# Ledger of designs, part 67: designed miniproteins, single chains, continued (4)

Each design is a single chain, and the fold is of that chain. pLDDT is the mean over its residues in the fold that is shown.

## One batch from the design tools (miniprotein)

Design m14454
Fold by ESMFold2-Fast:
Structure m14454 (fold): chain A 93 residues (1-93)
Amino acid sequence: LRDVALAALAAGRVEQAVLAAAELYLQGDYETAAEILERALALEPTAAVHAELGRVYYALGDYEKAREYFEKALALDPTNELAREGLAKVEAA
């Protein structure tokens, strides 16, 4: 899965890399998911990439980074559900 995500990034296929990172997150591999998403962010800094990074850092217990990424996602797209839910969870933690 990591190799698939890295190949997608090398080909400029950010959306495929984000999907692979989401699968890594579901498998509990938060560190690899963060690595892939940070590389995706360098290629295309979308609201979706920021929101997924927020979710990953929340799972890692880094609530300050999680908050920063969710706030950046909402600055790009105020309707991003993942970022809205994630920010609410950070505020409650």
Scores: mean pLDDT 81

Design m14455
Fold by ESMFold2-Fast:
Structure m14455 (fold): chain A 80 residues (1-80)
Amino acid sequence: SLEKADELEKQGRYEEAVKHYEEALKENPDDPEIWYKLGLAYEKLGEYQKAATAFSEAYALNPDNEELKKKSKDAYIKSQ
């Protein structure tokens, strides 16, 4: 669940947090906040390509938030 994912991320348990964020997105794929949190967890894991994709999805769902666009671009650059 989303609540469990947030607890795990707060504890630094990023691999488990990713799994719970992915499960939350299966129930609500159009939640930009969950995509954003998934991106942050992937950044902590050094999974920059996955982080870039997650931030891009968050930006597509919340186009007023230009920081998400920057986050996606920055993560993409780090993935190279």
Scores: mean pLDDT 88

Design m14456
Fold by ESMFold2-Fast:
Structure m14456 (fold): chain A 55 residues (1-55)
Amino acid sequence: SREEIIAKAEELQRELLRRYLLTGEPLPNRRELARMVAEELGVPEETVLKALESV
């Protein structure tokens, strides 16, 4: 669902931010984040992008 997509995106952003703070690794752009969420949930990347755009 849209809510699950948003929750997963927030979880991944939190993990990536922690990695950035510890290692200096650049944060992914919106499309890269959407791909990661899509892989985790098994949904199309375009579905994730649409859900994130409506926030």
Scores: mean pLDDT 77

Design m14457
Fold by ESMFold2-Fast:
Structure m14457 (fold): chain A 63 residues (1-63)
Amino acid sequence: MVKELVERAVEAARRSPNVVKASALALHAAALEIAVELGDEETVREEARILEEMVREVEEELE
């Protein structure tokens, strides 16, 4: 669900030593939350896919 994905992204960003990746995670998490608030289903789907991929990559690096 969107809320869980955003929470994972924020946690990954806080733990990441890579400032560029952390900034990108924060940006896409914010974009996803705004898209949900605006009811933009197309942007929600697109941003959720991007964010999920980025979160998985960062979580893998943190292990």
Scores: mean pLDDT 81

Design m14458
Fold by ESMFold2-Fast:
Structure m14458 (fold): chain A 61 residues (1-61)
Amino acid sequence: SREERLRELGRRMEEVVREYQERLDRLEAEGASPEELRRVSDEATAELDRLHREYERLREE
């Protein structure tokens, strides 16, 4: 159902946030450059934006 798909997307968004936070923490611990941190942050933003658009599309009905 659409409700189940919305719930699954919400869960996926939370998982993506968690995974990117872990990656950023790891990179900071390794002394990554600001450029590397920016790149990963931009990737996270793009990924979340894609999921957010998919969520909105499902709600558009």
Scores: mean pLDDT 84

Design m14460
Fold by ESMFold2-Fast:
Structure m14460 (fold): chain A 72 residues (1-72)
Amino acid sequence: MEEAKRLLEEGRKALEEGDYESAIKHYEKALEIDPRLVEAYSLLGVAYLKLGDDKKAQEYFDKAGRISLELG
């Protein structure tokens, strides 16, 4: 989905600029469009690590791994 990929790119830009809350919102929007978008879960994990929320980061990394296994 082109829109979901655009949201990932906007989130990545926000992440690079240090706007972690904006990055999270963009990744959450991408997952509303494509709930199996592994990259969005991985990037949410990175954003939460940058915010110091290690617990939430681990949760999203675990989700990314699980969905990746389901995709084969």
Scores: mean pLDDT 82

Design m14461
Fold by ESMFold2-Fast:
Structure m14461 (fold): chain A 88 residues (1-88)
Amino acid sequence: MEEAYRLAILEYRDAGLDEQAEKFEKMLKEGKKPTPEQQARIRRARGRLDALRAFVEGAKQLGMTDEEILALAEQMGPAEAEAVRRLL
């Protein structure tokens, strides 16, 4: 599963929309095309992943450790922390 899809699913769960998150994950696993609303969430998640990747790269260039980078991501939020952990 693509990381942008995982982040979009986590956004649903973080909002308390567990049933919608489960349906979305099932649809993606079955290869069904996302709805326009789900496509908008995926585009937003891709943008956030691009920003998080740039953040990780910049932090590494400053000599930050993986532990330090993850601690900063945890301050951003649970979904961002999980995404950064997977990017490290």
Scores: mean pLDDT 79

Design m14462
Fold by ESMFold2-Fast:
Structure m14462 (fold): chain A 60 residues (1-60)
Amino acid sequence: DIAEALARMFAGIGKLLLKQGKGKEAAETYQKAIELLKKNGVKDEELIKELEENKKKAEK
């Protein structure tokens, strides 16, 4: 699924932004990944949970 692949790419970008200390930008990137999955009907609960956990980490 293209949406799942793109969401995984956004997750990677978010991790790089966190490494650079850009927590706000990382959180926004994870949110975009979550929205992309939900809009395309991807019901991968594990992936969505991982993205939400990473977003929560970035917001601290």
Scores: mean pLDDT 79

Design m14463
Fold by ESMFold2-Fast:
Formats: structure tokens, sequence, C-alpha cells
Structure m14463 (fold): chain A 69 residues (1-69)
């Protein structure tokens, strides 16, 4: 359940970042930062560290939310 929840959130924030980048609302550097955070979250999931994975997804979501404003 935890791994599936985190993976879904990671997929959603990844899609939001792609859409924002296509709309010109995200810089290449900001897009890379979101993607790096998503990758770190999925690496943490693979290691069973769900608390660390959630922190990375939370950071990625915060960046995307700021860009949407």
Amino acid sequence: AEAAEIAQRAAEVYKRAVDLYKAGKLTPEERKKVFDLVQKAMDAVNQGDYETARKYVDEAEALVKKAEA
C-alpha cells in the first residue's frame, strides 16, 4: 500500500512537471530538480525507506505547486 501510494504521487508530480514545462512555467533547472527528487523518491521506495521517499515526493510537489502559482 505505501509503495503504491508513493509511486502514484511520484507519477502525478512527474506529469504536472512535464505539463508545466510544456507551458513554459518551469525552467530546465526546475524541471531537472523535480525529476531528480522523483528519482530519489523511487530509489528510496526500492530500498524500503518509505519515510524518506515521502519527503522527496513532498519536496517535488512543493516545487510544482509554487510553479503553478
Scores: mean pLDDT 85

Design m14464
Fold by ESMFold2-Fast:
Parts: structure tokens; C-alpha cells; sequence
Structure m14464 (fold): chain A 83 residues (1-83)
């Protein structure tokens, strides 16, 4: 799970957001409680303009880690952009 997460971060930093999404999905498949992977998947979806999908993943990140204030902020932004 960590290996897929790390690869996802590298791909995100390269602007390869769709590839990053795939790696974060693999991380979540191996560890369904991986809060940071849900958060980073949401961020990647935001970069792709997939705001409704990003909302779902930010909500899951917050459910798993209620102290993730960045996820709460980005959830609000995603909701404002979804329409």
C-alpha cells in the first residue's frame, strides 16, 4: 500500500494526475483505512476537474481522520465547484 501511495505522490508532482489516481486506488484496495491515500486521491481528482468524485474521497478521508483540516477545507472547495 505504501509503495503505491509513494508512486502516486511522485506522479502527482509530475502533473500526471490520472496516473496518480490509479496508484492511490491501488493503495486503498490494499489498505481501505489509508486516510492519506483517500485525501491524495481527492486532490488528484480536483486537478482533473472531477469535483463530485473528489467530494466522496475527501469525506472518506475525514471519516478515517477527523483531524485532517486540509481535507475539510478542500471538501468545502470541491462542493463549491461541483454544479
Amino acid sequence: SQQYFNLGQQLYQQGRYQDAVQQYQQAIRLDPNYSQAYYNLGQSLMRLGRYQDAIDYYQKAIDLDPNNQQARQNLGIARGLAG
Scores: mean pLDDT 90

Design m14465
Fold by ESMFold2-Fast:
Structure m14465 (fold): chain A 71 residues (1-71)
Amino acid sequence: KELVEEFIKLLKEHAEKLLEKAKKAGIEVDEKKVEEELKKAIEEIKKMYEEGISEEELKEMIEDLRRTLAS
C-alpha cells in the first residue's frame, strides 16, 4: 500500500512540474484534461496493485518516474 501511495504522490508532482514548465514556456495547457488524465492514471495504478502487481515491478515504476522528475 505504501508503494502505491508513493507512486501516486510522484505522479501528482510530475503533473504539477509539467504544468509549471508549460506555463513558463507560454504553452497552452488544458489543466482540466491534465487533471482527468492524472485521475485516470491513479485509478490504473490502484487497479494494478489490486490485481497483484509485484512490489519489485512497482518499485521499478517508481524509480523510473523519479528519474523522469529529476531530468
Scores: mean pLDDT 73

Design m14466
Fold by ESMFold2-Fast:
Structure m14466 (fold): chain A 55 residues (1-55)
Amino acid sequence: PSEGTPFSVEELRELVKKYGRAPDLSEVIDELGGGRNIYYAGNTKKGLEEVYKEL
């Protein structure tokens, strides 16, 4: 399917380490949006919170 994802789990972990916390959607888009599709906050925030909790 034509589903675009703005980031991978690996990129999420890198951002979490960079910020020392779960980054906001705007921070994720700003860091990774230069070459990717825009992603909706609902799924993105949920994924970020799960990655942050696992760290």
Scores: mean pLDDT 60

Design m14467
Fold by ESMFold2-Fast:
Formats: structure tokens, C-alpha cells, sequence
Structure m14467 (fold): chain A 60 residues (1-60)
């Protein structure tokens, strides 16, 4: 299992991102605390790549 953190002050983007991760990766464990999403996913290239792509969405 690999754990990622996504930090944003945009609550709408934070909620949308959490919902998208749950929808695309049903085996992922997602926690939302304040401005941080903590995502734990299987150690698969596909799951890791998806979470990394979601993280980049906040940098664009």
C-alpha cells in the first residue's frame, strides 16, 4: 500500500478530487481532514499514476 497526501485550500476541488478517487479506485482508502486528502492505494502503477495525475490538477 502507498499513501499520498493532496493539500489544497480549495474545499470544492478537495471534495471533487476525493469523490473522483473513490469512483475510479474503489479499493482506495480516502480520508479528508481540513485541507488535506490522504489516499492509500495498492502498490500498482495504475493506482499510483492516477493519484499523481490528481495531484497535478492542483498545480495547473
Amino acid sequence: MVTFEIVTDDTKKLIATALRIIGELPEAEVKVEGNTITVTVPDTPEAIAFVEEMKREFSS
Scores: mean pLDDT 76

Design m14468
Fold by ESMFold2-Fast:
Structure m14468 (fold): chain A 64 residues (1-64)
Amino acid sequence: ELYEKIKELLPNIDDLDVQAEISRLLAELVREKGVDPATIGARAKNDEEFAKKVEELAEKILKA
């Protein structure tokens, strides 16, 4: 559910408002549901650049 919302937003990741929304959804996945950042990146596998950006954002949220 949350992951599907993130995937819909990925093509617009350069938009600051979209980045903020992705960060909120990633915070819920990482903190509330305990999803590993590498798993989130792997599920965006259809685009390696987007996968890396999503994994990096999830890692920043986990470490904050």
Scores: mean pLDDT 69

Design m14469
Fold by ESMFold2-Fast:
Structure m14469 (fold): chain A 68 residues (1-68)
Amino acid sequence: SMEEARKYYEKGLELYKQGKYEEAVKEYQRAIELDPNFAEAYENRAKALDKLGKYSEAAQDRLKAAKL
């Protein structure tokens, strides 16, 4: 549900603030799986992917977010 997507997204935000970027990406992935149109989840996954040096994956997420 959209409510469950939001909960995973919020877990991702908390993990990102703690510098736990790999764990943040996993929580954002769960949010996106529940709501594929969740623009903020793609945008924040891109930020976490940038911190991990995964620039191509981050660029794809930013493009996806911009189209939603």
Scores: mean pLDDT 90

Design m14470
Fold by ESMFold2-Fast:
Structure m14470 (fold): chain A 64 residues (1-64)
Amino acid sequence: LDADVDRGIGDIYLALGKMAEKQGDFEGAIKMYEKAIELYTRAGDTEAAAEAQKFLDEVKKKLE
């Protein structure tokens, strides 16, 4: 609908993922980062999507 709205919601999910990580909820963090990547990709923000992907990759390593 609106790329700016999708990016804004992506920023919220990225923030929620970081908060989940601080609480030790790595499964919750993975879900939030996956949502952030989906929304950034939909918005056409390839740089933000790539950054969110790095956070996702890092948290997956913590789960082995």
Scores: mean pLDDT 83

Design m14471
Fold by ESMFold2-Fast:
Structure m14471 (fold): chain A 98 residues (1-98)
Amino acid sequence: TIEFKVAKDLEEYVKNLIDAGLPNFAKVVLEDYVKELEAQNASPEELARAYLLLGKVYYEMGEYDKAIEYFRKAIELDPSNEEARQLLEEVEKKKKEK
């Protein structure tokens, strides 16, 4: 279990893990964080942010179906999140190019 205290710090740590070539580790970190947020009945905004980050990690790993799933979950919880909408469109295009 890995602990993060704020969403901005979590996003920075995830970015650093991906840049270091450790996307699978970033995935495990975020999946654990999502479970903690769900257990604590966290706000839809906090959970949406976690889903957005998890979607980004799956996208970096080439797991396009999982990336789409998590970007959609993020949009459902926070429909105002333009980044999630843009990333969803991008990953759907990548999937169709295969």
Scores: mean pLDDT 78

Design m14472
Fold by ESMFold2-Fast:
Structure m14472 (fold): chain A 85 residues (1-85)
Amino acid sequence: MPEDASEAEVEGIVAALEELTRRLEELTERLERGDKSAIPEAAATAAAAGVMAAAALQTGDPRAEEAARRLLEAVRRLEEAIERL
């Protein structure tokens, strides 16, 4: 069970989710500027983010759950930016 993971292992998961969140924020900013070339990468990154967020939520670790929630919020903002184009 992931609940037996070390602090370093949990930190690694959180760091990975935070990196995806940063990437989604960068893509959202590009889309808000009207950069439609970001759409394919945005779609792929959002799909990967959904899978990783689901996995993180299954760990039961509050830090991983918080990181997953922030990642899903970034996905929502990205989708809103795409709809605005």
Scores: mean pLDDT 80

Design m14473
Fold by ESMFold2-Fast:
Structure m14473 (fold): chain A 82 residues (1-82)
Amino acid sequence: ELEEVKKRIDELYEKKDLPGLEAIRQELSTKAAELKDVDPEKAKEYEELRIYVDTKIAFYIIDQVTEKLGEERELKKKLEEL
């Protein structure tokens, strides 16, 4: 179960599917909250998977920001050539 969820997270990250990662993040947060009082150990496992998703989302955003900064540098270079 948890291993299958992790594999799905990895597949979504590989496809650069941010909406899919956000959806799984929300689902994992909900499950962790629901299990917190009933099964704290299982709740902790879901919380750790949510952190894993958060890490993947952060890497995706960093990659996008880095690419955007590259585009801005190219634009500034073109303006300087004028």
Scores: mean pLDDT 79

Design m14474
Fold by ESMFold2-Fast:
Structure m14474 (fold): chain A 58 residues (1-58)
Amino acid sequence: GPTEESKEKAKRLEELFSLPPEKAEELAERLHELKKKYNLSVDEILEEEERLVEEIKK
């Protein structure tokens, strides 16, 4: 199941981007995988966050 850290991240994404909980969890997981795969900086993660929000909101 989700960790406490991923739950907190998902709640933040729900509030910031007005996402439903399921989509916020998906976004948090996708950002985590991108960070692991590409070793992205915090700034790069924020840019990917904005891009993925637009994709998920469709």
Scores: mean pLDDT 69

Design m14475
Fold by ESMFold2-Fast:
Structure m14475 (fold): chain A 99 residues (1-99)
Amino acid sequence: NPMEELLKKLKEAVRFLIDEMEEMRRAAASEPEVWTPEEAREREKRREKLDEAMQFLRETIGEENVLKLYKIYRELREKGKSKEEILEELNKFIEEVLK
């Protein structure tokens, strides 16, 4: 089913996006003065994957819905919800957008 495959890919992109946002939040508290060449390459790879995921989301659900997704993430994060609780709500939002 093409819709089920699309939904699965959207949920995977959302999970990757949230994982990266949570990692950036942790890194902001303890960013090192010096990066190793390997660490620098890993950061570049993560940035490329983040840009790919953002582009896929914009093309599939539109920029307005991407902004709503980000707003839901921020509101739930500020309420102290866990990453998994946030992902459940974001997955429900994606399912609603595709209906």
Scores: mean pLDDT 80

Design m14477
Fold by ESMFold2-Fast:
Structure m14477 (fold): chain A 60 residues (1-60)
Amino acid sequence: EKEENVELLKSAGRLLVKQGVDEETAIKALRTLADYFGVPEEDAEKIIEEVKKLIEERKA
């Protein structure tokens, strides 16, 4: 279901942050996964924005 695919993308984003993946690589990976899972662009962009914030927080 669409809700399950959104949760999978969120989990992938959290994993990328935990593994210390750089912002550019994480964004590319999440966009590729969003396309593969059929996640709506609106939901994918929200998740990507959250991941960007978490990566910046880790640098601070």
Scores: mean pLDDT 78

Design m14478
Fold by ESMFold2-Fast:
Order: sequence, then structure tokens, then C-alpha cells
Structure m14478 (fold): chain A 72 residues (1-72)
Amino acid sequence: MKAMEAMEKAYKEALERGLSEREAVTIGTAAALRAMADEMAEEAAKKRNQEIGSVEGKSALFAEWLREQLKK
């Protein structure tokens, strides 16, 4: 899972920077949520392209909407 990879990478980098485990987990969780948003956008684009054909911009719009929600 991209989310797990993003979490582990961010977590390790935070620990290497001397942050506490609590801060490292928080940073890792934020990275995982961003990776999940990207995966969901890719999955939606793939599904739609298989059923309807070319869907220019729709996956990008969906990914941008999801990232906007996560920033709030």
C-alpha cells in the first residue's frame, strides 16, 4: 500500500531528525492520508476509463478535491 510506504518513510525521517515517537507518528499519519487520497483518485480514474473510455481531467479534479478536504 502506498499509504504504508509513505507512513514508514515519513516516520523514519522524523525519527532520524530527532523528533519524538509521537511527532513521528503524527507526521507519518499525515503522509499516509495524502498517499491514500492519491490512490483513491487513481482508482477512480482507472474505473471510469475502463467503463466510459477517456476521462480527461476527472481524476485530477477528484484528487484535488480530496486534497482540499484533507487540508481542512
Scores: mean pLDDT 70

Design m14479
Fold by ESMFold2-Fast:
Structure m14479 (fold): chain A 83 residues (1-83)
Amino acid sequence: SGPAPGQEFVHPQVLQAIKAVGGVEKLKDYDITIVGKNDGTAEMMAKILKKLGAKSVEVKYGDPPPGKLVELDEKEKKLTIYL
């Protein structure tokens, strides 16, 4: 059930976050936090980001703030993705 096995869906917010940091090669410099519902989507996106070479990925459960999809802190090298 769900997507076919091996057909990994990359969430639009994750793609936006990758573009915001300057491309996939920049993920190695960022500590990433994914905030989402406890439905498995955040954990799937965390695995994808780790495979792409992210420095660290943490999953937190919660509702995203209204209108926020991605928050970038370039000074602290932190990236927050809301699912």
Scores: mean pLDDT 77

Design m14480
Fold by ESMFold2-Fast:
Structure m14480 (fold): chain A 103 residues (1-103)
Amino acid sequence: VTLSQASSVSGEEGGTVTITATASSSSVYSFSWYRQKPGEVRELISENGKRVAGVPSRFSSSVSGTTATLTISNLKKEDEATYYVQATTPDGFYTGAGTKLTI
């Protein structure tokens, strides 16, 4: 399975940004979103449309068919990071190339 996501997205402080990823196959069991800040460990943000405990409520995610969406509202400078989608499939785990968010 291949995951396609845009290499970059730009947002404004206080605005909203949407990051989407599409799987090449419908054989996806679940989608997860990870946040990677420079020099930091990659953090799980959302699993299968559910926000991870401790993640701010301005982060939301949804799944529709083969498309996974991460929406970040009320953007903060601290949200600058690369966001990775991961798909769980019958033949293993696949990670997208990442979308770099700039504020």
Scores: mean pLDDT 83

Design m14481
Fold by ESMFold2-Fast:
Structure m14481 (fold): chain A 68 residues (1-68)
Amino acid sequence: SMEEEKALELARELGEQLAALLEKETGLKPRVEVRREGDRIVVTVTAGDKVIRLELSVEEALEVLKAR
């Protein structure tokens, strides 16, 4: 659905923002992975030994978009 597509776009945007922060802190090129696991969206950002993992439901992502 359009809402699911918007939720995934938000997750990618958040992943890229976290990647930029992690690159600034580590000086290393970050890797961003976004995947859907059922009703969850999982964002993983990795730079060297540092890993940040965020989990959002599709509903939570849509609530964030409405609050913008």
Scores: mean pLDDT 81

Design m14482
Fold by ESMFold2-Fast:
Structure m14482 (fold): chain A 63 residues (1-63)
Amino acid sequence: MSEEEKKARELIERMIEREEDLTKEKVEELRKLGAKDEDIKEYIEALVDRGVEQLKAAVEKVT
């Protein structure tokens, strides 16, 4: 694997970890409000879908 590929992979991994941390904070807040696990899952799926669309838009602009 090239050095450039290694750096790109490391950056992507860091971005994923950042998203996970943000999602954990939101899950904790929802649980404090007494939200059911089912509702929390729907919220997470909506956040992930939005994040994926944002990343796709960014890639299209760079390409």
Scores: mean pLDDT 66

Design m14483
Fold by ESMFold2-Fast:
Structure m14483 (fold): chain A 104 residues (1-104)
Amino acid sequence: KKVIVKVEVRSLDGKPASPRVLEFARRLERAVKELAEKNIPESEDEMLDLLERVVERARELAAELGIEVLGVRVTIYDENHGEVVLLLEHEGERYEVTITITVE
């Protein structure tokens, strides 16, 4: 099985994404790929466990980089497709970071 991880950053306040938020997204993508590759989810419960670990790692990385996490949404579509959406604030600007995990 192949795991595909995608991390997308969207600015909510019309300003370009900050270098700090882009660095957060790059570090998060690497960490999520490593987590998913260690134990590829084979059920919806395993996908939920993976997404919860993604949220935990995202919170840790945000704290390290001085980024505030305003909200988190976790969506499980099936055993092969999960999504985490983070609402972030950094230096007065808001961002939406979307993490998608697909198992093929």
Scores: mean pLDDT 87

Design m14485
Fold by ESMFold2-Fast:
Structure m14485 (fold): chain A 96 residues (1-96)
Amino acid sequence: SAEELVEEARELLEEARELLREGRLREALELLHEALRLLEEALRLGADREELRELAEEALELAMEVLRAVPEDDRELILRAIAAILRAIGLLFDLS
């Protein structure tokens, strides 16, 4: 259900934040992209738009924090972080 996808996305965002604190940036980005995928699916299934906006804003903030933490020479992680930022912005646009 849409509600179950939203709760799973919330849990993944919390785990991604903890991984970021541990410096596990690749794993944090993997969970962040999965959370965004679940939020995109939840929107398609008619989830609460206000709740989705709050989680999309949280995902955007987390993606930006990951980007700031990535070493300048890690081009793969930089691109993955930018991709997460763009996905979150796109979701917020769809929610506007």
Scores: mean pLDDT 90

Design m14486
Fold by ESMFold2-Fast:
Structure m14486 (fold): chain A 90 residues (1-90)
Amino acid sequence: GSMEELYERGKKLAEEAIELAKKAIELAKEGKKEEAKKLLLEAEIKLGLALIILGILKLLGASEEKLKELEELIKKAEELIEEARKLLEE
């Protein structure tokens, strides 16, 4: 696999984490706490994998543009995951 393939995998994982976190927020607002927690866990796992990929891309010398785009997606996922966590806290 090329750095391009690794970047696309990281991007997909970050985008999936965003979608899962958004759905977890909706479910939490509906009072569906157990379903929200399951999606939040999946979002956290995907975010973790995207962060590992970001680290590998930095070591491989990926372009600043690609790193910035992936970092922006990761930050968005982190913000949404934090929002979901706050809604699920006692």
Scores: mean pLDDT 90

Design m14487
Fold by ESMFold2-Fast:
Structure m14487 (fold): chain A 75 residues (1-75)
Amino acid sequence: TEGLEAVIAELPQVEALADRWIAEGRHDLVRQLLESLKGQIKLAEQVTGEEAEEARRELIERLRELIRRIEEALA
């Protein structure tokens, strides 16, 4: 639970970094970030327990939205 909450707390910084790299045309770094985000979703999906369900759901939803925005920016 605490691990998922820590990752969620860092998401605004990751989002800001992605926006900066997109604006700078650093598509190489943005593609590496996409792979990392997809890996984080897979790890989050492996977390079980009713107490972690809300944080897991929030993390996966926010990661999917960030991935979608990055993929649209790279199109």
Scores: mean pLDDT 81

Design m14488
Fold by ESMFold2-Fast:
Structure m14488 (fold): chain A 99 residues (1-99)
Amino acid sequence: SLMERIQAALRAGDAEALRALLGEVKDSTTLVNAVMHVLAELGLDPETIARVMLKPFELANQGASPADVARTAARELLALPDPSPEVRALAETLLAASE
């Protein structure tokens, strides 16, 4: 599925693959769900995931572009008080894919 391909690109840190996949996203909530899944795999607690992804999810529901949702998710992740290296890498992948 598109969601599984997005998850694979996020896990690989493959910004070029992710950028191509963002072009295939018709509903930005697919991107939000893929990011939330990978964050859970990286060990973020459900409350932190919900808080970080709230603004990206609201933007997706308002019809924001996948690139805008990816940038917003990256900014929210980088604003965490002590993000793990894996969370920082995921945020950097999202940011690079959205430029």
Scores: mean pLDDT 88

Design m14489
Fold by ESMFold2-Fast:
Structure m14489 (fold): chain A 62 residues (1-62)
Amino acid sequence: LVGKIFEALVDIPKSDDKTLELKKGDLVEVLEEVSSVHLKVKSLKTGEEGIVLKDTLKFVGE
């Protein structure tokens, strides 16, 4: 998954300092697989990094 581009399926609110705020349709690059359910990603729109739930993203980097 690292280096792949994913799209946010839903709006993601900033719940803490580790969470990345995203809007539905925002593109992110996967930097790290933190756990079975969490990815560390970078927003391509803002350049901000943070953790999001894996199931809130879809692969679009074909």
Scores: mean pLDDT 80

Design m14490
Fold by ESMFold2-Fast:
Structure m14490 (fold): chain A 55 residues (1-55)
Amino acid sequence: IKFNEIPQGSLIETVPKNDNEYIEYLKKIYPDGKLVEIEGVENLAFVYHPEIEKE
């Protein structure tokens, strides 16, 4: 995915692609989050909308 294709207002967290525990943790905390590969970035990016009211 291109950087410009990331929805506005989303938070992006970069994760090593071999850190499966952290990836599963993020998916559990942010089930609507999307794990994507960004051009030119070795790490994976986890893209999610924060709940601005409370975390």
Scores: mean pLDDT 66

